# Designed miniproteins, single chains, continued (5), part 3

Each design is a single chain, and the fold is of that chain. pLDDT is the mean over its residues in the fold that is shown.

## One batch from the design tools (miniprotein)

Design m16077
Fold by ESMFold2-Fast:
Structure m16077 (fold): chain A 80 residues (1-80)
Amino acid sequence: MPSEEEILEEIEEISKQTSMDKVTLKIYLELAKEQLENPLTPEEILEKLLKKLEENYEKLSEETKENVKRLKEELEKAKK
């Protein structure tokens, strides 16, 4: 199976779980496009997603900031 499709499914599942804003969804979409160029593992996608969200943290809504906290928690668990 193409890794990019599996990765996109993982991102979509996280999106459903974390009630995302349009801005957050666009960040996820940009990461998905990068996967087509340079496929990453699901864990690497989560790290990159979290980094992009943190880089834009000041511009995020409060709800999206809470989503960033949740993603960071999940990344911490996955990296153990």
Scores: mean pLDDT 65

Design m16078
Fold by ESMFold2-Fast:
Structure m16078 (fold): chain A 70 residues (1-70)
Amino acid sequence: SFDLSKAVDAVLKGFATVLGRAAKERGLSVNSAADLAALSDAELRVLSRDLFMDFSDEELATLKALAAQR
């Protein structure tokens, strides 16, 4: 639905913003959902760990797929 799409977009944007700050500390550039989708699985796993996010491999793959749609 429209509301669900907005909620997903807001979550992805917020996540990309927080990851962008962590990525900058590691010399990576993440400024958009597209940049988030372009990260390797290893890079995304390291950044999510820095943020104390306990994501499974399947959850990270789903997040990247959702980000790639934006």
Scores: mean pLDDT 66

Design m16079
Fold by ESMFold2-Fast:
Structure m16079 (fold): chain A 71 residues (1-71)
Amino acid sequence: SVETLIKLLQHESELVRLAAAEALGKIGDERAVEPLSKVLEEDSSELVRMAAARALKEIGGEKADEALKKY
């Protein structure tokens, strides 16, 4: 579910966070925008941040565009 994937964005494993971000982008649910924006800003892994940026672009919309403009 989208809720489970959002929780996995906070997982200790870089690989799990990466997979969660990619899955959320493919699903395109707007509920993921704020969690993905936080990952883009705060995650220690450049690969995970890039995945979050790509997911935000795939989801689209005003809030996603605002998040992407900051970074």
Scores: mean pLDDT 86

Design m16080
Fold by ESMFold2-Fast:
Structure m16080 (fold): chain A 78 residues (1-78)
Amino acid sequence: MKEEAEEYVKKAAEAYRAGDYEKALEYAQKALELDPENAEAWLLRGIALSHLGKVDEAHEYFQKARALDPTIDPNAVI
């Protein structure tokens, strides 16, 4: 459900701000399982993967986020 997905997006963002990139990745993945069209969850998953050194994989998720929401600029985040 989209509302529950947004709760996981918030948890992913909080984990990211705390520097817990593995938890940010986990929560973003849970958000995507509930709402695969959530652009912010794709962005947060990409950011977390980038911080974990998986830059090529992160780039794919950034492209998906921008395709879903053109106002998201993943290049401005990295």
Scores: mean pLDDT 77

Design m16081
Fold by ESMFold2-Fast:
Structure m16081 (fold): chain A 55 residues (1-55)
Amino acid sequence: SAEEEKKREVEKIAYEAMLKNGPEAGLKAAREKGEELGLSKEDMEEIERKLQTVA
């Protein structure tokens, strides 16, 4: 779905930022891109949890 595609894009950008500049940068990138794409609060929280479990 379109929502799943948005989640994948946010996750990708967050992982790239995290690998380059650390987990805090990954979270910041996820929040900024998620807000830009109109991701729901629940979907954003899911992505943030995934980023924390990767670290």
Scores: mean pLDDT 79

Design m16082
Fold by ESMFold2-Fast:
Structure m16082 (fold): chain A 116 residues (1-116)
Amino acid sequence: MTKEEIEEKALTAMSYVIGEAVREARREHGARLVSATILELKVEGNKATIKARLVLESPEGRAVVELTIEAEIDGDTVTIKKVEVRLLSGDPRLAEAFRRGAERAMEKGPINIKDL
């Protein structure tokens, strides 16, 4: 597997984690994703670390969060090994709902990227 293939699979996994995190924030607070920016993508062998900054908005407020995931890639299977959510500014309730969704995505275990 090339570095580029690892990067593409890791970005797909990040998109999945973001989707689950935003879904939880939307369910609890009516939040929507305003923007997502990839800040860092680091590959070491079959492992990738991705850091993204996200802006969430709800009727009650706004939050800017930093999401870091560590992913391990084996063929078409991606395992999220670590999820970290940090509130950079705004509503901590939105950040907490986002964190719960992201952590739940990790807890579901390995994902097949062909099913995403």
Scores: mean pLDDT 88

Design m16083
Fold by ESMFold2-Fast:
Structure m16083 (fold): chain A 77 residues (1-77)
Amino acid sequence: SGEEIVEKFEERLEKLIEETKGEPVEKQLEKLNELFEEAKKELEKYAKETGDYKKAKEAWEKVNEIYDKKREEILKE
């Protein structure tokens, strides 16, 4: 489901934060962007395979909210 894709993104993001702790901001952002693009592809696939564009859109909005908040945190330091 779209919610499962959001949950996977959050779990991968927590791992990424732990693994990139103390790395330069540019490297943290690069890895965050890779994770974001993976979530986007998974949601596009979900929408195409299920036809559930509404759930895909809702999940994509959640992924974007999480991404934006984390990007802002990284960019502050």
Scores: mean pLDDT 81

Design m16084
Fold by ESMFold2-Fast:
Structure m16084 (fold): chain A 82 residues (1-82)
Amino acid sequence: MAEEAKALGDEEFARHRAEVEEAYKQSPEKLKELVDRLVAEATRHVKEAFEAMKAGNKEEALRHTYRAVAHIRAARYGRKLL
């Protein structure tokens, strides 16, 4: 359901936000690597959401959409720290 997909995204954002904070403590280079990885993973989830939509799987499309948003939110947070 939509609430379950949103909860998954919120949980994933919290995990990635913690990863960003740890990378920030290590070095700017590590943080840049993580931000680039988060953006790449968000792009993958957008593509998976589109493919799920083409297959008629609205639930799977919604899950991937919230996961893509979680990755982009974490990437934006990381970029603000750079």
Scores: mean pLDDT 86

Design m16085
Fold by ESMFold2-Fast:
Structure m16085 (fold): chain A 107 residues (1-107)
Amino acid sequence: MTPEQREAVRRAGRLVAEELEKKGLPEIAQYSHDFFDALAAGDPAAAAESFQRFLDIVEKEGKLREVAESLRAAADRLRGGSGYTQQVADFLRSLAEELERRAKERE
């Protein structure tokens, strides 16, 4: 991962955490931050482990829809960036869609 790609991932992580904090979800924001930090570090195993911990807390707290909304809001704030920033925004939207699907399965 280039320095510019790492900064794009870290910026996305900050925006997601801010949107989650606005919804009153600071603990989930911390798990989200840990995941994006692991991604930016370029450690796929650590990123996968952090991602699973993030999903587990979101599901336990019943916040799948709220987190999906926060991911979409963060993705919208990333619009107008470089090609890689757009790839990160698209990833956030895909993750939001996955969380929305999981929320529907729980209903």
Scores: mean pLDDT 82

Design m16086
Fold by ESMFold2-Fast:
Structure m16086 (fold): chain A 59 residues (1-59)
Amino acid sequence: SEAEKLLEKAKEYKEKGDLKKAAEYAEEAIRTAIRDGAPQEVLDEASKLLNEVAEEEEK
């Protein structure tokens, strides 16, 4: 799904250390998952990634 594709991009940017891009793609994955009725698992994973990125930025 489009939401899963955006989530994978968010993961890639997090691995590269680009936390700003990771957060942007994670937020877009959440919006897309809600719009398209994606499985709750995709929403949960994107939300978890966004929280992890926020914690990394605060440190």
Scores: mean pLDDT 80

Design m16087
Fold by ESMFold2-Fast:
Structure m16087 (fold): chain A 68 residues (1-68)
Amino acid sequence: MEHFVEGLRAYAEGRYDEAIRHFERAIAADPDFGLAWHYLGLALEEKARLEGGDPELLARAEEYRARA
């Protein structure tokens, strides 16, 4: 739970790399945590957008959101 909450805080503050790490840790603890998959996808999508729209990151974001 703590990793998910820290991920949400990082995401809200625009710290997408930190948010991604926290959500990955939340998923490692509970792979069925749908909200963590959803927010991991959103954080990857925002990171891709800031980096000029990396299609690989966008594809992975879509896959992770589908798991939510």
Scores: mean pLDDT 81

Design m16088
Fold by ESMFold2-Fast:
Structure m16088 (fold): chain A 88 residues (1-88)
Amino acid sequence: NPELRETLDLWLEANKQGLSLEDLRKLGTPQSVIDKMEELAKKIQEIRDLLENNDPEIVKIFDELYSRGPLTQEEFDDLLIELIEKLK
């Protein structure tokens, strides 16, 4: 899903720079993009909640990936997209 990937990349870059959704709005980010980022943040929180509750399928996926060494940003983003799509 290229739209979901683009939204994730923008949200992660904003977080890396310490920018809030309000900061992005002030910088001229369209409200439609802000809304997509807010929805994405909710889905990421759902995945985090599953990890915190030691969901065996989600934990297995992360353990298998971490066994290959530290994930690149691209590999981590691809995993988040896959997990978010499974939660739809």
Scores: mean pLDDT 70

Design m16089
Fold by ESMFold2-Fast:
Structure m16089 (fold): chain A 55 residues (1-55)
Amino acid sequence: SSVDESLETLKAILSTLSPEHRRIWTDWLIEEIEKSDLPEEVKEKMIKFLRELKE
């Protein structure tokens, strides 16, 4: 599936968490994505999406 489908799945999962747990998991995911071997354009897209979820 596309990156967008994966991001929608992540959003759904994170939305089931408390606001505190959602923040913790979102911050952890951003760090893991930055450390990953994913293409830079995929990293930027995922990190932007996750940062928007924290707002």
Scores: mean pLDDT 78

Design m16090
Fold by ESMFold2-Fast:
Structure m16090 (fold): chain A 60 residues (1-60)
Amino acid sequence: MKEEELRKRAEAIAYTADKLREIGIEIDKELGLPAPPVQPPTEVEEVIKRLEEEREKAEA
């Protein structure tokens, strides 16, 4: 996998994860739970690291 492809994949995953987190927060509001503290967005670099680890594990 090229580094460029890995980064694009990681960006898509980070975007999806951030959207799912936002949906979870809205559900919590509907359930009457207090809003959680502000969290930083998902780091693309962390997603890249996970994808690299998964690829290594799949090849092993």
Scores: mean pLDDT 70

Design m16091
Fold by ESMFold2-Fast:
Structure m16091 (fold): chain A 85 residues (1-85)
Amino acid sequence: SAAAAEAERKALQRRSEAAANYVELGAEELAKIYEEKSPKLAQRYRDKREWARRTVSDPAALEKIERLGEEISRELAEIERERKE
C-alpha cells in the first residue's frame, strides 16, 4: 500500500540521517587526530563527511554511508587500542 511504502521511506530516511550524523561526528574526530601529522588524511575524512551530508537524502547512498560509518568506527577503535600501548 502507499501508506506502507511511505512508512518504509521514512524509516530509511531516519536510518540515512543516523548514519550520516555518525559519519559527520566520527570523520571530524579522525580529522582532528590526523590534522597535524597527516593533513591529507584529515582532509579526506572531511571530504567523506561532506559527501555523506550531501547524499543523506538519496536512499541509494544509504548503504555507502553506513559502510563509511563502519570504516570510521573500526579506525577509531584501532587508534584507541594502539594508544593504550
Scores: mean pLDDT 82

Design m16092
Fold by ESMFold2-Fast:
Structure m16092 (fold): chain A 50 residues (1-50)
Amino acid sequence: EVKFDPETLKKLKEFYKDFIERAEAGLQRLNGTPEEKEVLESLKKRYEKL
């Protein structure tokens, strides 16, 4: 796992959380393709590592 300063980590988590939530909602509304779902899954994994 990647380790950051608490302040930096909090900012990154908030940024990624918001981005992922918007992307996930958009993907569901548009009946996203398998490729788009794979990209979203990759983003979620990066968020979990933060």
Scores: mean pLDDT 72

Design m16093
Fold by ESMFold2-Fast:
Structure m16093 (fold): chain A 97 residues (1-97)
Amino acid sequence: SEKEKAIELIKKFLEKALEYIRQHPDATPEELARAVAKIGMELADEAKKRGELTDEQVDELVSFIARAAQAVAGATSHEEAVERLKKLADEEIKRLK
């Protein structure tokens, strides 16, 4: 169930990223993108330290986090940033199933 662990981490990432956006209504897209990247990278580092993911799965998660942060940086509103994050997470979860 390494796939199940990766899916769990993506869901946890999404939950934390959405909570951050909700708590910071005045944050710029660039500030949100940096926060989203930090949240994701901390989760990836913890998973690596616990041996919960293979090195290849860690690299895939890091790549996903980078794409998610870039999508947030390109958003014109908080609502668009939320929509983009949800879409990317849903697509990544479907890829892993």
Scores: mean pLDDT 89

Design m16094
Fold by ESMFold2-Fast:
Structure m16094 (fold): chain A 69 residues (1-69)
Amino acid sequence: EEELERDIRLALAEIGLAVAKITLKRNPSEKDEKAIKLYEEAIRSLEAGDWETADKKFEEARKLMKETL
């Protein structure tokens, strides 16, 4: 189940990153650029096994994207 949770979090972060990149391409915003960086950092943290840091970065990125979308 821990492996499944990691894979789900990774997939959600990758989806968030893709959406942020699409939004940035259509309407450039510093919030989208920051969200992209945060999603990339979340993915790296997940790959490193640091789930707590990944969750924090992912949540921060999602909050920024909610303000943009």
Scores: mean pLDDT 77

Design m16095
Fold by ESMFold2-Fast:
Structure m16095 (fold): chain A 103 residues (1-103)
Amino acid sequence: DIEEELRKLLDELEKLAEELSKEEVILYLLEKRAEALENKDYYSARIYSIMLKYVVDGKKLDEKDREIAIKAAKESYYYNEETDKKLAEGLREIVAREREERK
């Protein structure tokens, strides 16, 4: 179930990366990661983080990378509540800065 949802999310993000500029995709991923962390959706937050790394590096996920991403996202289940709140705060600062710089 969760694996299917994460695969669908990854497919949607890859399609989005083809349609939007690199900068637009990065902003989208930063915003969605911050939102996911605030909602304690650690699985989606990890997928956004992995996709962000690949987009920044200018790489496309192959089938093996996709399976590794899904597995890594599932392993993020053990994130601590207090740590997640601090991460979400930091990510919101990054998103706000990126938006200001992108005007």
Scores: mean pLDDT 70

Design m16096
Fold by ESMFold2-Fast:
Structure m16096 (fold): chain A 85 residues (1-85)
Amino acid sequence: SSEEVLELQFEASRAINEGDYEKAKELYEKALELDPGNVFTLLGLAIVYEKLGDYEKAIEVYRRLVERSPENTFARKLLEELEAK
């Protein structure tokens, strides 16, 4: 449900604050299984991949986010910056 996705996003945010990016990744991946197009989950997962140094996966997720939410100029700029690395 949307409530389950929100709970997973909240727990992932807490894991990020604790510096546990692997746990945050697991939680966002689980949220993505429940709602594959959720723009907040995609953004969170992309940021976590960046923090883990997995730039290839981060680019992949940002591309999905831009396709899903073309009006999101923030996601588009992050994708452009990351592809320039």
Scores: mean pLDDT 84

Design m16097
Fold by ESMFold2-Fast:
Structure m16097 (fold): chain A 55 residues (1-55)
Amino acid sequence: SFADLPEELREEYLEEDIRGGVEMIRLVVSGASEEELERHRRELEERLAAIRARG
């Protein structure tokens, strides 16, 4: 889980999650398609999973 990550990776995870969340809001406001939103969500999940895998 997130809480089990080393401090450095928890920081990186939080920064990536916040960045991804901001990008999602931007996409929604810009009228992005459901396909674009789904792609962004999957890509964010993959990036977050990669950070977790390094712990």
Scores: mean pLDDT 83

Design m16098
Fold by ESMFold2-Fast:
Structure m16098 (fold): chain A 78 residues (1-78)
Amino acid sequence: AEKEAIELLEEAQRALEAGDYEKALELAKRALELATEALGPKHPLALAAIVGIAEALKKLGKEEEAEKLLAEAREAKA
């Protein structure tokens, strides 16, 4: 489960580099699901997936959604 989440985040990063922002968003969301289910929502992998989702959202022009998601993740870490 942890390894699968890492692999999905690596694929999401490659999709971002290729300009496939929709694919990057889907991969990062899948990584978040796996990391949250296996390791919990406060785990570093879940937070990394949230950052990946936010980066893809910003590239897609959904900057407000990205900022809200990042703010929620910061609150959860406290």
Scores: mean pLDDT 79

Design m16099
Fold by ESMFold2-Fast:
Structure m16099 (fold): chain A 62 residues (1-62)
Amino acid sequence: NAQTRADELIAEAERHRQKGLELLKKADELPPGSPEQIKLYKEAFDHFLRAQRLLEEARALL
């Protein structure tokens, strides 16, 4: 049903959000402005964008 699907999307969004936060924490431990830090920041923001899209999809089902 729509509620179950919305719950699944919210759970997937939370997984992406947690992964983004993990990547940000790892990036903050790297030398400022290093290519590795920049790569992790980009990956973190990609995860946050995916989480946002999943939450928007979940809201549309409710």
Scores: mean pLDDT 88

Design m16100
Fold by ESMFold2-Fast:
Structure m16100 (fold): chain A 60 residues (1-60)
Amino acid sequence: MEEDAEIVEDVAVRLHLEGRDEEAARLAKLSQAALESEENAKRAVEEATRFDPETVARAR
């Protein structure tokens, strides 16, 4: 859960640097939700993987 939230936050930062601010904000919110339940963490990682599978794979 904590590690999952950090992975999703890393992807959100990457999207922000690319100018994809709305998508970055959405993933940042999902990262916070990932701290609340394992189901939210799973969903957050799946969304992050769709945007940046390489960053997610490296963090695993």
Scores: mean pLDDT 77

Design m16101
Fold by ESMFold2-Fast:
Structure m16101 (fold): chain A 97 residues (1-97)
Amino acid sequence: SLVEEVRRLADEAARQALENAKKDPEKGVQTLLEGTAKVASLLSPEAQDELLRAAHEAAQKVRDTYKKYSKEKAIETLQKAVDEVRRRILELAERDA
């Protein structure tokens, strides 16, 4: 199903983003954005636009946290961003199914 395929891709993107963020938070952010774009390509145009906006807002929050605070706080923010984007992906996939 679309939901199962999207869940698998979202889980992989989340894992890779958090792994890469341990080395460099910006690499984690880039991985999240790339993974989210891949997932978005499987959804309706409306869901794609909504998901990409949410992902970019989350990414900016991580980048701002890194600049103002620390790598540790940026990774914590990315963990929350990944969880939120993953939840949004599943909601949108269920709507499109």
Scores: mean pLDDT 85

Design m16102
Fold by ESMFold2-Fast:
Structure m16102 (fold): chain A 110 residues (1-110)
Amino acid sequence: MRENAILIAAAQLLVDEGVKQEEVIEVLRELGYEAYLTPVVDDTNESIIVLADASEEDIVLGSALAAGIRYARENGRVDEWMANSTPELQEEVAAVLRKAEELREKLENR
């Protein structure tokens, strides 16, 4: 399992749910991860949360995984998407959702 990609995806899901990027970074740092913002080249000059030891591949995979989960949730097709996914993708999605819940619990107890 690509741990850095899973963490990046989980962090992005929390931001998509309305958690401030600064709060997510603080929680990741408290857990021992060196998290920071990196600029994304787009029309809004937005930034994403990444890990200092994450490869470019981990960043791309994490972003794609978060986008897939967001799309499936917004369209009410999570179960259908999972049923049509590989076992490997199903486990990665499950890992992202578990990590997002762990981070959310840490945020609520701060």
Scores: mean pLDDT 76

Design m16103
Fold by ESMFold2-Fast:
Structure m16103 (fold): chain A 81 residues (1-81)
Amino acid sequence: MSKEELDRQVEASVLLLDVAVLKTVLERNPERTDVEEARRELEKARARLAALVAEGKLSAEEAARIEAAIAEVERLIEEVE
């Protein structure tokens, strides 16, 4: 595995993990979740996804998985409001 391929996989994994952590916080602690902060983190995740897709760093399957996770977090934010 090259450093470039490793860095690509790490970037994709970190983005997916960040979204998964946000989902877990919203599911387990909705009353303690700052909705405005959650929205800012979601916007950052969407920007990171768009950048990785534009740079060709994600497969179609990886991009679809991350987009689905982002959509689920957006749904949870709407439920907490």
Scores: mean pLDDT 79

Design m16104
Fold by ESMFold2-Fast:
Structure m16104 (fold): chain A 62 residues (1-62)
Amino acid sequence: KTPLQKAIDAIIKAVNALFEGNVEEAKKYIEQALKISEQLDPLTRQAVEEIAKRLKEEIDKL
């Protein structure tokens, strides 16, 4: 898998965990996606960071 595919997989897992009400697991996968994003080009990394930010905002509303 490419770093981009790994980042997408981590985001999907974070979203699924959030829908299941598993905040701890969602946070873990958000952090994993952010770590993987360090291996991506700056524009793609910004996109992953923005998705992660919005997921964290949804967690804070719970």
Scores: mean pLDDT 83

Design m16105
Fold by ESMFold2-Fast:
Structure m16105 (fold): chain A 62 residues (1-62)
Amino acid sequence: FEKLKKELEEKGYEVKYIPFEDLKPGMVDVLYIGDYYPGDRNKGARIQQTWGIPVKYFYELP
């Protein structure tokens, strides 16, 4: 997680940690989530489809 934060800050992003229950459309430009639970991938896909923001999983950071 610290590596993800550093990589995003190096690219000029402002990194914020938001509880999933508090997340609303327009709050972030890119969403990073874990997909360790059965529902996580479905939530990510729905957010990407409905909010039009990129959704990535933190293990996908090179």
Scores: mean pLDDT 65

Design m16107
Fold by ESMFold2-Fast:
Structure m16107 (fold): chain A 94 residues (1-94)
Amino acid sequence: MSKEELIEKVRKAADEYAKAAEAAGDHQTASMIRNAADSLIKALEEGDRFNADVAATLLIIGAAITLSDPRASPEVKEAARKLADTAQEVADAI
């Protein structure tokens, strides 16, 4: 997979998760996800493998917290899982 394809997958997965969080009224989580995804995309664009790995790991941890929250809707959990899978794909590619 190309770097451009990875960036687009991160952007799409993060946007889906942020929108699901916003729909649930969790604007803080939506903002945090968008900021973390932007950090990952910047690191990928700059070829900074270390910061890309750190950012991907933080996204995976954040998604895991959402997946363990019994108050999170199934839609938010599904979006969190997709973002975690995408972040893992990035970590495995770099």
Scores: mean pLDDT 83

Design m16108
Fold by ESMFold2-Fast:
Structure m16108 (fold): chain A 73 residues (1-73)
Amino acid sequence: SEKEKLEKEYKEYKLKYEMNEGVAALNEAMAKVLRRKGDEEGAKLMEKMAEENRKLAEEYKKKAEELKKKIEE
């Protein structure tokens, strides 16, 4: 059914959101370690990667919220 398809897509986008949040957090933690070691260039690279993962997470979160709204109609 359409509802079952929407529920599957919701779970997939929710997982993608959670995964990108996790990767962003790891990259942010790595940036802190690299900065403490004096690797400012490496820290900035990890911060940029974390920012891109945060942007992807926000996009996937919005998709999941849109799907949840359709399921609850």
Scores: mean pLDDT 89

Design m16109
Fold by ESMFold2-Fast:
Structure m16109 (fold): chain A 81 residues (1-81)
Amino acid sequence: SSLEEEALRLLREAAERTRESDPELAELVEKAIEYLEQGNYEAALRLVMEALVRAKERGDEETVRLLSETARLLEELLQER
């Protein structure tokens, strides 16, 4: 779906931005991508929320924006069957 494509795009951007600066956060995002590609939206959302808490604690406002929008899209997908 277009929501899945947008969520994947945002997660890939977050992973790219954090790969060198915060490898642990990038790992959480990459695991979320894997679950999303498997259609496991609940597991993907769990990891996105964990990454979001970490990004907020680190003061990474851009990553917070990307992950917050991703969480919104995943919550929308979870309301669809």
Scores: mean pLDDT 87

Design m16110
Fold by ESMFold2-Fast:
Structure m16110 (fold): chain A 78 residues (1-78)
Amino acid sequence: SFVEELKKRAIEAVKEGNFSEAARISATLGLLAVGYDIEAELAEKRGAPPEVIERLRQLSEDYRKALEEVNKAIEKAK
């Protein structure tokens, strides 16, 4: 999945000492998490099926968890 690919790239960047790349990917993960949360809220307001809303909220959560793991890796490498 795209979230797993981004997470893997960020952790590899941390291992290589490329903190600028890790920070950039971390920011991207955060933006995607917020973006999917906003999409879920808008979908709910327009009366989208529950399955669509649940999928968007799950995507937001997946990106938040990936962000947390990447940030922990960065903190440990400092």
Scores: mean pLDDT 88

Design m16111
Fold by ESMFold2-Fast:
Structure m16111 (fold): chain A 62 residues (1-62)
Amino acid sequence: MTYEEIKEILEKARKKIREITGDDSPELFSSENLDKILELARKHNFPKEEIEALEYAKKLSA
């Protein structure tokens, strides 16, 4: 998967997380919150591709 494809999937996943949490702050997707975001995505049965994009974003921020 290209970076461009991952970016599009990641933005879609982030939009869903903002809708679930009601939080539009830039801190929502900070490195400290990524584990919590991944747990929310799994709990809400996000598609595998969206979970993988969120995991990739966490790996890049490490």
Scores: mean pLDDT 76

Design m16112
Fold by ESMFold2-Fast:
Structure m16112 (fold): chain A 55 residues (1-55)
Amino acid sequence: SAGAAAGRAGAAAALAAGADPQTSGKVGEMNGLRAGASRDEATLGAAGGVAQAGR
């Protein structure tokens, strides 16, 4: 969904800016929620973004 994609993008951007994985996950979750995702969907999207960017 668009919300999950926003969560992934937010988490990846935070990591690129030097945030730790936990903080990046929170940023991604907030981004997903603002895009209309449910909390669970935003959390999963953020986790995916952290995992991909932190590989």
Scores: mean pLDDT 76

